# Designed miniproteins, single chains, continued (2): the designs that were tried, part 54

Each design is a single chain, and the fold is of that chain. pLDDT is the mean over its residues in the fold that is shown.

## One batch from the design tools (miniprotein)

Design m5979
Fold by ESMFold2-Fast:
Structure m5979 (fold): chain A 66 residues (1-66)
Amino acid sequence: MENKKKILEVAKKYNTKIKKISGEFDDELTEQAIEWLKLMPDYEIEEMKVTTLEGERVISIKGKKK
């Protein structure tokens, strides 16, 4: 819950809107999400979620640049 709020605040700072955020964001994934948001400003994200690909926890982002 707290990590998702942190991600949403950073998104807002970089003019990115996240409509849905789902899955469990640990501290490492939260840092990865924040760094992505800093590098990719001005996005409209439909969903940002944590998923598993071949045993690795990854962040899946569905969205487009504003």
Scores: mean pLDDT 81

Design m5980
Fold by ESMFold2-Fast:
Structure m5980 (fold): chain A 98 residues (1-98)
Amino acid sequence: SKEEAFEEADRTLNGLGYGFRVAGAIAEGNVDEALKIVQEAVERGLDPEDIAAGSRVAAKLLGLDPEKIAEYVRKAYEAVRAGNLDEARKILEEAHKL
């Protein structure tokens, strides 16, 4: 329906925005903030692919490797979804070193 299409578009835009915020936190070396943003995205049920896409765009603008950042953001999302917060933190720390 039209309402479902609008809700899906809103969720996609939110996912992209969370991806931008995660890439920004990674660029700053703020692993605590990056982890918090990923946890919020998982709690909201946002699509990891939308978050990865947003992080890729932001990474390119920040002079980071966009494909590697997107890969690490997906891995961090899956680690958080699985309840593995220590692993998610480690993934985000490695992303900062890229």
Scores: mean pLDDT 88

Design m5981
Fold by ESMFold2-Fast:
Structure m5981 (fold): chain A 67 residues (1-67)
Amino acid sequence: SALAQAEARGAAALERAPKLALKQAEKLIDNDPELARNHAEAAARLAEKLGDKETLEKAKKLLEKLK
């Protein structure tokens, strides 16, 4: 059904969101530290809500480096 497929796509996108935000933060560290911090904060917030402990820990470490 269209609803079940939309829910599956939404769930997959949500599950990937903290990892994508973290990757974006990592790419921006040298060129735009403020934007990198914003992406890392988003990654930490989303990872915590989704129980993604690995991404949460990596995002927190990145935030400590960005001050």
Scores: mean pLDDT 78

Design m5982
Fold by ESMFold2-Fast:
Formats: C-alpha cells, structure tokens, sequence
Structure m5982 (fold): chain A 64 residues (1-64)
C-alpha cells in the first residue's frame, strides 16, 4: 500500500467506528452520514467501500 492509501484506510476505519457508535445510540442520520464519508475515503478498497455504502443505506432506512 502507498502512504496515501494507508492514510485513507485509517480515516475510513475511524469514521466507520464513529458511525457504529452513532448507530448504537440510535442516531441513525449521523451514522448514515459517517458511513457515507467513510466509504468516500475507502475508494481504494472496493470491498470495504461497498460494505460502508451498505451500512449507510441501512442507517438511512432506519432514520426514516
């Protein structure tokens, strides 16, 4: 991995963890936003990005 990819992965993990915390609190709108931002940083990692997009979609559905 390049240093840029490592930084992107670390940021995506951080945002994903923040999303998980928001989800646990029932703050679904915040969770969806954080997962979507995490997926943006995870672009170099397609499987991870897809997983984060799915989490964002699920959190959005729960927010409705």
Amino acid sequence: MTPEEEAAFARAVQLSNEGDEALAKGDYETAARLYREAAEHAKPFPNFAKSLQRKADEAERLAS
Scores: mean pLDDT 85

Design m5983
Fold by ESMFold2-Fast:
Structure m5983 (fold): chain A 91 residues (1-91)
Amino acid sequence: SELDELLARAEEAVEARDLDAFERVVEEIAALLPQLSVEEIEEVNERLQELFLRALAQAETLDEIIRVISTALRFIGEVEQTLLALRKAEE
């Protein structure tokens, strides 16, 4: 699926230590969140949290640390907004 391809690209970006590519692919994944099931959102969140931790462990400069944390916070915020919207739809 497109989601699996994006997750693979995210893993490749972290392995390559390419934060520009990582930020772009995380943004593409975030754009897909409203189209995903709760199960898929949970799976994506778990995989990306592992990648954020790996990227943070690899960070050697303050700029890299800030970029990884900012990307993670933005993604977590978009996950929260999507789940809140799904909960409202059940009311």
Scores: mean pLDDT 88

Design m5984
Fold by ESMFold2-Fast:
Structure m5984 (fold): chain A 66 residues (1-66)
Amino acid sequence: SGLEVRELKTANEVAKALEEGDEEKKQKYLEEFREWLRKKGYSEEEVEERVKRVEELAKKFIETRR
């Protein structure tokens, strides 16, 4: 599904930004994901829940690379 693909893509981009120490890129990718979800008709509560999930996935990607 498009949502799952977008979540994984965003989590990977956020993980790379975190590994680079680039807080600006991290926030940019998360905000692009929020806007994408809003365009798809998700509520603000669902948007924040999905963003939180993507951040947790990004942290897991970093942990598995250690």
Scores: mean pLDDT 83

Design m5985
Fold by ESMFold2-Fast:
Structure m5985 (fold): chain A 95 residues (1-95)
Amino acid sequence: SAREAQRLLEEGVEYYQQGKYEEAAKKFEEAISLNPNPGPGVYAMLGEAYRKLGKLEEAIEYYRKAARLAREAGDFDLARSLEEEAREVERELES
């Protein structure tokens, strides 16, 4: 299933590039379900897809999940960047 998770991630990225954000989010969610230890990247991509869909609360949750995973992996620069993305989406939600 690791190869299946990778294929789903690739399909999700292709849908995202086509502007098909709902299909992209579904593929990223399926990839997460097939991976027992998904990294911060897939959660960040899911946050981006939900942001594009106008589902701003969900986007914030996924960016924060990605930031926590980045910290657990010792990638503090990525964690800070993802927290900044979450804060930007919070400002969009208030507007």
Scores: mean pLDDT 88

Design m5986
Fold by ESMFold2-Fast:
Structure m5986 (fold): chain A 80 residues (1-80)
Amino acid sequence: MEDEARDLFYRLLNERGLNPERISRSEAISLGVEALRSLGFDPEEARRILEELFRERGLGDVISTGEALEVLAEAVRRLS
């Protein structure tokens, strides 16, 4: 599931023409919610968990794609 979420996240980044190395927090959360929804998770619960993970990790308004993927992987683990 984590690998599938990662692949979906990269596809969404590419489809929206976003920077593959850096992303805003709001974009990362929106793409993460969409990836998790595509895997069958509840989008409202996914959004809540992603927002909590950003808070817990003290992440700023712009993050690396690697940081976004680490948050997404942890969200998959909490939702599974």
Scores: mean pLDDT 83

Design m5987
Fold by ESMFold2-Fast:
Structure m5987 (fold): chain A 78 residues (1-78)
Amino acid sequence: TDEAQRLLEEADKLLEQAEKALEQGNYQEAIKYAQKAKELAMQAMQLATDHKDILRAIGLVLRAIGIQFDAEEQLKKQ
């Protein structure tokens, strides 16, 4: 649906910001953006009726988890 598409687009943008924060060493900010993106992607998955949108949402959730894990590991080393 259009609602699911909008949430997926917003999650994509938040993940781009999370990746930039991670690259810049702003690990706490990367975690916050990734968590927000995961929440929006999960919400999109609940609203999605097209299997393409569901698969995209799953991909975004996994990517967000990966970014959050990487940022958390870097924080533990500092």
Scores: mean pLDDT 87

Design m5988
Fold by ESMFold2-Fast:
Structure m5988 (fold): chain A 68 residues (1-68)
Amino acid sequence: KDVEKVRELLEELSKLVPIPEETKERIIEAVEKGDAEEAERLLARLVATNELSDEAIKLVEEIGKIAA
């Protein structure tokens, strides 16, 4: 899985929505380990706890595709 692409997408997302560094690290770790369930859970929590624009939601969807 493309961990570098996920890191780049998370940096773009963090420009639109404040994301704790710990949360970014956990998502990257889940993708690196191939733990699609954990990655999906973390992304779902991010969506549930923040009011996201359509642009931010598209970035979350792209990260999710790589994580799957």
Scores: mean pLDDT 78

Design m5989
Fold by ESMFold2-Fast:
Structure m5989 (fold): chain A 113 residues (1-113)
Amino acid sequence: SPKEKMKEIFDEAFKRIEEVLAEMEPYLSPEAVEQLRKVLDEARKKIYEAIDNNDYDKAIKTLVEAFGKIRDIIDEATPAEKQAEADRFYRRLGEIVGETIRKLKEVKAEAEA
């Protein structure tokens, strides 16, 4: 179903995001790591609720908002001497989110056709 396919796309996206964040953990404070995990957990809950309610726009919007929060946490927590590494990880996260949004929009279009 479109709902199951959309959940699979989000599950793969969260797995890829978690892998990138795990690589970043040595560059961040424990508090920043906990904040990032909390943002992802809350986003996952809201996204699944939105999908279950057929609110696909809200699911996509929640991912975009979570990505913005992740960026702000990384920016605040990254020392100046590690900014180049943070920028590279942020680009990888942006590519994952962008690819995910494209796939989600395709599923939404199929569901609404």
Scores: mean pLDDT 83

Design m5990
Fold by ESMFold2-Fast:
Structure m5990 (fold): chain A 74 residues (1-74)
Amino acid sequence: TELLEALNSPDPEERKKAVALADKADMDTLLEVAREVIENPTENAAEGLKLIAEESKNPFARAVADMVLAQLGL
């Protein structure tokens, strides 16, 4: 998915785009991305999820990001 690709990007500017994508994402998309990150965690995805948790306008995106970070021990 575009959101997962942006989260895993080594480019910080691309990861910032993940926030805008998360703002528009529905719950099914957020949960799909959460599952993929938990199964294949990367440092880039963790940093992108921290940005979503702190900056996203979507409260569901923030909640899912916090959940995934907690599951990863971050």
Scores: mean pLDDT 83

Design m5991
Fold by ESMFold2-Fast:
Structure m5991 (fold): chain A 90 residues (1-90)
Amino acid sequence: SAEEAVKRAEEALERAREAAERGDAEEAARAALEAAKAAMRAAEESGDLEALLRAIAAALRAIGAELDGDAEEAVEAAELALEAAKRALE
């Protein structure tokens, strides 16, 4: 459900933040991608195109963070993903 997707995105954001605090950009980016996947599922279930586009943007940002080794950007991607998932639930 969309509610389960929001919970998964919240858990993934928490993991991204923990990884970033350790300077682990790779794990932070993986967590951000997990959050984005949850947001995409929520958007698809709700039929919310704006939420879907935001979730896709979060996924692309997470990929960019992984390529750049930027843990802070990965956290921002996970935050964007959670916002997209919450929008889909509304």
Scores: mean pLDDT 86

Design m5992
Fold by ESMFold2-Fast:
Structure m5992 (fold): chain A 76 residues (1-76)
Amino acid sequence: SMKPRKLSKEQEERLKRIREEVDALATDWLAHYNKEADQLEDEKEREHFLVRHQIAVELDRIGRLIEAEIKILKEE
């Protein structure tokens, strides 16, 4: 049976910093998408923006998973 491995304080702090950077990047890219999307008339530019938006959504999801893991580790 595998005992749950407790992260070191250094690993926990590193993971927290990664989460904060991911959340900041996702927020910045989502704000950028909303501001410029209404101005795009070219189908190719709109397609490129959709890819960037999808990356931002995936980054937000990763950030939330990291936050959930930190919360579990902090409660033990």
Scores: mean pLDDT 68

Design m5993
Fold by ESMFold2-Fast:
Structure m5993 (fold): chain A 99 residues (1-99)
Amino acid sequence: MAAEEARKERARKQVPLVEELIAEEEKAVAENPSDLRKLRLANAYFTLGELLFLLGRYEEALEYYKKALELYEEILGPDHPKTLEAREKLEEVLKKLGK
């Protein structure tokens, strides 16, 4: 569908921007680790996972949802709504991969 194709094209253009954001956030965490910086990095990983999932790049989406989940569990704990959402997205990707 035209609307779906436009959404996917927008996502394809957003991927390199989010990858650049991730590189900046990873550097920030490496230089001075804090819960806020790790949370920003987790949010960036989650966003990239969502874009990759929309593009059908499920193996890559799985990697980034897993990275986001690990950070959310560390910072917010296993029962936080963001941690649960990341886990649900991870399961959705695994279903798409037949795993």
Scores: mean pLDDT 87

Design m5994
Fold by ESMFold2-Fast:
Structure m5994 (fold): chain A 123 residues (1-123)
Amino acid sequence: FKPESILVIVRVGPKSVTIEVLGFKGNQIFLLDRVVLETLDPKEIKKTIKELLEKYKDAKLLGIIVVFDKGISEETKEELKKAFEEVAKEYNVPLIIIDGREFESDEEVEEKVNEIIKELQKK
C-alpha cells in the first residue's frame, strides 16, 4: 500500500507516547505504523516522529494531531507542545492539540479526532 497522503497522531499518556501514522488513498484510511515509546522525553519523541516522516516522505503530510490524556503535568505538556510545534513548523503543516481533560469520555475524544481527520483530509 502506497498512501497519497499521511497524518501523524500522537497520543500522550502519563508514562508513554503512542505515535500513529494514518495513510489515505481515495476514501480509504489505513493504519500504516504505530510506535509506542515508554518515555515523555521531547527529544526522543521528536526524533521518532521525524524518522516516521522520512519513511513516508513520498506522501503528503496533512498535519499532526496531538492528544493529551489526563494525568500529565502542565510542565510536561508545555515541553511536549513546544517540541510538536517545532516539528509542525519544520514541515509547514497544521498542528492540532486535543486536551483529553476537556472531554467527558474517551469516546468524545475519538469523535473529535475523527472530525479533525475529516477536515484535514478535505484539505
Scores: mean pLDDT 85

Design m5995
Fold by ESMFold2-Fast:
Structure m5995 (fold): chain A 74 residues (1-74)
Amino acid sequence: AEELAEEAERLVREAGEAARAGDAEKAEELAREAARLAGEAAVASGELSEEEARRAAEEGERRAVEAARRMAAA
């Protein structure tokens, strides 16, 4: 469970690096993958139901993609 959370954090950092480099497409891809892994970690930890984790992951992905686009556009 912790391994999935750590991988998600790593992907968030990589997405931030891609966004700072102006690579919006790569930043979005990495942000989506990070949100997916974070959702899987929450289900594996038993903190959220599968439905709650899926919904949270979808919201997280949307927000992460928006943030990555804004950072790349700045």
Scores: mean pLDDT 71

Design m5996
Fold by ESMFold2-Fast:
Structure m5996 (fold): chain A 69 residues (1-69)
Amino acid sequence: MSEEEKKQEQFKKHLIEDVESLLKDGIISEEEAKEIKELLEKGKIEEALEKYNKLLRRAMQAELDALAA
């Protein structure tokens, strides 16, 4: 494998672990976790990362709204 492919493989693994952690903590839904994993499986690493970051921002906003109530 190329050096770039190895880095992408490591990045995929880390992102999957992060997604699984968020799912266990109830921060994201099972459907959202599956969507990110499907993007990674298709090799759409950047799209998976963008989706992950959007979900994190939405979750943080919801948490802030709950604390402000």
Scores: mean pLDDT 77

Design m5997
Fold by ESMFold2-Fast:
Order: structure tokens, then C-alpha cells, then sequence
Structure m5997 (fold): chain A 57 residues (1-57)
């Protein structure tokens, strides 16, 4: 799933790809999966501001 791809990107340190996946999940209306990937990005050290921007449509 796209959520699993986002979580894998975080594990690999590819935060740019994970942020793009968050934006795609929001575009698809999958707000729950977008929030879960966004939460893991913040835990991994990505700024809450960058994550918040990705969650905005």
C-alpha cells in the first residue's frame, strides 16, 4: 500500500519521498494513512512545520 511505501521510505531515510507520499495520500482522501506516515516523520526528526505543509492540500 502507499502507506507501507511511506513507512519504508522513512526507514530508508528518504524523507523527501515520504513527504511526497503523505501529499499523495491526502490527495486520495486517505487522511488516516497520511496522518500515520506524518506522525512517523515527526518521530524520525522531520520538522513539524515541514510535515504540516505536506498535510495541506
Amino acid sequence: SLKEEGLKAIEEGDFEKALEIVQELVRQGDTQSAAEVASELVKAGVSPEDVSRALQR
Scores: mean pLDDT 83

Design m5998
Fold by ESMFold2-Fast:
Structure m5998 (fold): chain A 56 residues (1-56)
Amino acid sequence: DEKKKKEYVEEARKYAEKLPGAKEYLPEIEAQSLESVEAAKNALKDAVEALEEAKK
């Protein structure tokens, strides 16, 4: 499902913008399967949440 994959890539991009150095991996993430893109999006989201928690 190309549309769902594109949505996951855009979410991953938003999270990657909050993490130093993560944006350089976006083209590689976009080239992966739907499942891998979803996993990458979730991993980036978790990393952003961990970074925000560490600032408390």
Scores: mean pLDDT 77

Design m5999
Fold by ESMFold2-Fast:
Structure m5999 (fold): chain A 74 residues (1-74)
Amino acid sequence: AESLREKAEKLEKEAEELEKKGENKKAAQKYFEAGKLYYEAGDWDKAKSAYKKAMLLSSVDEAQKIREEFFEML
């Protein structure tokens, strides 16, 4: 739904601001949440982009959990 995409876009912008401040863990969390909402909205390209950002900004353990969640959705 469009409202899910709007929520995802807002979370993505919040993540970008956190990333600029060096708050990588919080940024990764917001990117992951945005990716989930993009996936639910059927926006695969945006979901993939957000998940890649979340993984890149996460610790090894957190990135592994993001991979597992992504594969469970497929």
Scores: mean pLDDT 78

Design m6000
Fold by ESMFold2-Fast:
Structure m6000 (fold): chain A 57 residues (1-57)
Amino acid sequence: DPAAEDARIQALWGERDESLRKAEEALKNGDIETAQRYREEADRLRAEVHALTRASA
């Protein structure tokens, strides 16, 4: 169902945004390792969205 795919893509974008926000907070606290982990998760989520978008098109 296209609606189900759209909902999944929106959820992934939301999770990516949260990961980036947490990465910024970690950087402000000097937790560079934690920030890098969250950024890697955000990049992974972006790749998942890209793959789903290609399949859904």
Scores: mean pLDDT 81

Design m6001
Fold by ESMFold2-Fast:
Structure m6001 (fold): chain A 65 residues (1-65)
Amino acid sequence: MRERLELEIEASMVMISAAVLLTIGENVEEAKKAIELAEEALRAAEAGDLEKARELIEEAKKTLK
C-alpha cells in the first residue's frame, strides 16, 4: 500500500505541474503527453501494476524535462 500511495502521489504531482504549464501556455505538447502518461500510471497503480506505474511516472517526468 505505501509504495502504491507514493506512486499515486508522484503521478498527481506530475499532473499538477503539467496542468500549470498548460494554463500558462508553455511546453503544451510535452505537458499534454505528461498528463496522459500520469493518468495511465494512476490506472496501473490502481490495478496493482506498480512496476508499470513507476515506468509511466518516469516517462512523464522525462517528458516534462
Scores: mean pLDDT 80

Design m6002
Fold by ESMFold2-Fast:
Structure m6002 (fold): chain A 55 residues (1-55)
Amino acid sequence: SMAEIEALKKKLIEALKNKDFEKAAEVVKKLRELGLSDEEVKEIVDEAIEEAINA
């Protein structure tokens, strides 16, 4: 669901801010398990990195 994707994106941002790369990898895996394409996952990861570096 959209809500599930948004929750995962938020978790990814938090993991990246905390340099918790294990959690970041788990979130990316969950996004792929939800059926997101490589392009969709990359877009979410790029957005999350941008949010994390602006903290």
Scores: mean pLDDT 83

Design m6003
Fold by ESMFold2-Fast:
Structure m6003 (fold): chain A 56 residues (1-56)
Amino acid sequence: MAAELEKAKERIAEFEKSVREQLLKLGVSKERADKIVEEMRDTYLALVERELKRKA
C-alpha cells in the first residue's frame, strides 16, 4: 500500500506539471491552473487509496 501510494504521488506530480503547462498555454490563469491541478491530485490520490483498500 505505502509503495503504491508513493508511486501514485510521483506519477501525478509529473502529470500535474504537464497539465499545468497545457492549461497555461490555453490561456488559463496561473491561479486557476494551480487550483485545477490541486483538485485533480487530491481526487486521484483519494481514488488510488480507495482502490488499494478495496483490492486487498
Scores: mean pLDDT 78

Design m6004
Fold by ESMFold2-Fast:
Structure m6004 (fold): chain A 67 residues (1-67)
Amino acid sequence: MSLDELLEELLKEMEKYGTPEEVEEAKELVEQIRKETDPLKQSILLFRLMALLVEAQLKKRQEQQKQ
């Protein structure tokens, strides 16, 4: 599995759980990750993308709990 395949999968998950604004932020992070040549900086950006996804999933879980 390539890095691009992983990033595409994370974006699809963001589209399921995130708001349009959060999805746009995730797309920007994906582009930054693709452009980054420093592995440490790339890892930091990837952690930010994963944190954004986890936060979106938590918000959706809270929304379902209220129903």
Scores: mean pLDDT 79

Design m6005
Fold by ESMFold2-Fast:
Structure m6005 (fold): chain A 84 residues (1-84)
Amino acid sequence: TEEELKKLEELLEKAEKLLEEAKKEKTKETLEKAKEELEKILKEALEILKSSKPESGEEMARLIGYVLRILGLLIDVELLLKEL
């Protein structure tokens, strides 16, 4: 529903902020902490998606889109860790 979309949007915004802060420091410690927090955010986002009751296919696509974007940020952290 709209509340679930809002929660996922807030989780995505939190995830984006965590990654930007970790990129600014770009140390193994800050990136590993960002990874752990992003994994928690992704898990929460997946639980919201799994328990969701989308009213339309468009709403379902939007919910999935937010989860995929959060996953993308976690992948970005993993790639940054490989460069260290």
Scores: mean pLDDT 84

Design m6006
Fold by ESMFold2-Fast:
Structure m6006 (fold): chain A 64 residues (1-64)
Amino acid sequence: APSARERAAALVNELAAATAGASPEERRALLREAAARFRELGAAVDPALGDELVAGLEYEIERT
């Protein structure tokens, strides 16, 4: 099974690919779905990293 770090990296790559071609509405939906998963995975690896990832995604959600 992949480690929490490997899963976090996979989610970052998946999100980057998905959002690159997405409409603004699709990006917002993807970012909201990702936020909870990043919070959970980030906290398992490094709580500070989890908080930073979630804050970045929340910022992108608000500006989309």
Scores: mean pLDDT 65

Design m6007
Fold by ESMFold2-Fast:
Structure m6007 (fold): chain A 72 residues (1-72)
Amino acid sequence: LVERIEELVERAIEAARAGDLEAARRALEEAARLAREYLVREEGLSEEEAERLAREGLERGLRMAEQIVAAA
């Protein structure tokens, strides 16, 4: 699961570097969904806490992707 999340984040960075913000967003959204599942199942966090952390991670990732696209 962690490996799949890493793959999705790498895909998002590649998409952002190519100027494809929509593809980057989709990859980050999928990564956030998997991260939420990982936090609940492997780390033992509550569903509420896992959802909050995954959303915060998604927001940070989207800001990073926007900066990468703007710099390209």
Scores: mean pLDDT 82

Design m6008
Fold by ESMFold2-Fast:
Structure m6008 (fold): chain A 83 residues (1-83)
Amino acid sequence: MTPRELFLEHAKPVDGRVTIEEAAEGIAEVLEKYEGIPREVALEAAREAVEAVDRDGDGRVTVEEAFRGGTMALALAKERLAK
């Protein structure tokens, strides 16, 4: 299963968009399975990153914005674990 496939098991896109919570959960699952990051840390980092890419503030992001947020979430999670 690819990271994109794993993400889409949690996120259910409607019109190419997912909720912040769905995106955060999907990214956290990918970080846990592929990067070995504890789910709690991954979820906190993912939520912060997804909120940062929600430019319209409507509580929804595109799948592409969510994947860009995933890169930021990984960096944030690694920073949190370095302490």
Scores: mean pLDDT 76

Design m6009
Fold by ESMFold2-Fast:
Structure m6009 (fold): chain A 97 residues (1-97)
Amino acid sequence: MEAEAKKLKEEGEKYYEKGIEAYKKGDYEKAVEYFEKSAELYEEAYKLYPSPEFLNNLANSLQLASESYKKLGDEEKAKKYQEKADKVLKKMEEMLK
């Protein structure tokens, strides 16, 4: 793994964890911010070093952003993020086969 991609992954993991904590506390606006930042970092890691693991992490962050938007009543953004997650998972499956 490229050192830069690994560093971005580690930062993405930290934001993902912050998102989970915000979600558990019912702070869905903060959860969205953290999951979106996590997804951005995993996407950057994937661009530097293509790995199915980064796509899996990206999809998880996008899925939880979708769930957080559902909690906020933003059905349009929830659907958009779910569709993004589904596309990422499909791309990951194609890389693993």
Scores: mean pLDDT 87

Design m6010
Fold by ESMFold2-Fast:
Structure m6010 (fold): chain A 93 residues (1-93)
Amino acid sequence: GARELLERAEELLREAERLLKEARKILEAGGDPKKVIELAERAKELAREALRLAMEALKTASGEDLLRAIGLALRAIGLEIDADRLIEEAKKM
């Protein structure tokens, strides 16, 4: 059901956020740009899958689950944008 899709989406977004935080720390320390790109690309993949699950949940979600699905979809879009910015910053290193 919608609840299980949203729980999975949230797990994927938490992992994506963890990877982006790690990538940002490597970038700020002047570390390996290839590692930054690999982590950010993985985070982007997870965010895209989370967006897909949140959008699937929107088809059947109501009330609180509907608001949760919208929130997770927006969060996923934001993380994809953040990942793209990190990839571009790393390419300039």
Scores: mean pLDDT 90

Design m6011
Fold by ESMFold2-Fast:
Structure m6011 (fold): chain A 92 residues (1-92)
Amino acid sequence: SLEEEARRLLEEARELLEEGRVEEALRLLEEALRLAEELLREGRPEEALEIAREALELAKRLLEVAPKELILRAIGLVLRAIGLVLEAELAL
């Protein structure tokens, strides 16, 4: 399911962040947010919100350790996650 895939990506991104593999973690978080956006479009705001909140937490951690060349992408990821959290909460 989309939810199971998103949860797997979030767990893998968390592990990659602990290893300092920031760019790989960023890619997985971008994909997890894409799946959460799809869950929201399919009328599953509770699941989308759960994924978006966890992705936001990880994105904030990633931004703190991001190298200069990834800072703009990391900021974009944080903003996207915030927007999705708000949209999912409004859909409840």
Scores: mean pLDDT 89

Design m6012
Fold by ESMFold2-Fast:
Structure m6012 (fold): chain A 56 residues (1-56)
Amino acid sequence: VEELKEEARKLHKEAITYAAKAIKSKDPNIRKSYRDKAVEYLKQAEELEKKAKELE
């Protein structure tokens, strides 16, 4: 269970990093790509957090 919580924390950090890169990017295509990555990492983190709670 702790491994799932650690992985979720790492994914949440990656989501924040990509969101910041999206904001700094002037190219709309690059901005959208980073935003999509941030959303994907956020969803993965939420899914792992939900699984961790179900196991405890």
Scores: mean pLDDT 79

Design m6013
Fold by ESMFold2-Fast:
Structure m6013 (fold): chain A 64 residues (1-64)
Amino acid sequence: SREVERAALVAVLKAILAGKKTVTAKDVLEAAKRLGVKADPAELLAVAKELAEKAGLEFVEEEP
């Protein structure tokens, strides 16, 4: 959904602006929480991984 893409994009952009080379699952979930996006965590993390990889960043997730 567009809300999921927005939350993932915010997390990726924040990492880029901070000069980081990684985006974590925690960063994505906190972005979604702050934006009030209620979505399946698996969908959020999958979209974030795709966007991070396209931006040249490493996506780091802890298995639940």
Scores: mean pLDDT 79

Design m6014
Fold by ESMFold2-Fast:
Structure m6014 (fold): chain A 66 residues (1-66)
Amino acid sequence: MDAHLAAVQAEATARARALVPAVTDVRVSREGDEIVVEATLGDAHPSDAEVAALMEVLEEARREAE
């Protein structure tokens, strides 16, 4: 695993869980020339505001991973 991507993933996971406790996992990976960031939620139905906040965390992680 890329050490830089692993560090970005760990920070993104902590931030995502702080904003949306239903987040169970966050993954940051490189697919070719693209950075892919994915969050997994448990049995929660997040609000539009929670989804927007989570998407901002994921987008920041993607920028830091590049």
Scores: mean pLDDT 77

Design m6015
Fold by ESMFold2-Fast:
Structure m6015 (fold): chain A 55 residues (1-55)
Amino acid sequence: DLERLLEAAEAIREVEREMGVRLSTATDEQLRRVAEELRARGHDLAAAIVEEIRA
């Protein structure tokens, strides 16, 4: 579902901004924290995408 992917991308950008982290340069620990924050906010798809980057 394209709409859900766009919502996930937007959620990731918001968390990046709030945490002062960029996924492209983030450490594994920072990526883990971003995924945890996304799940805490109910953005499960966004969290799964970040977890895939870690893997």
Scores: mean pLDDT 81

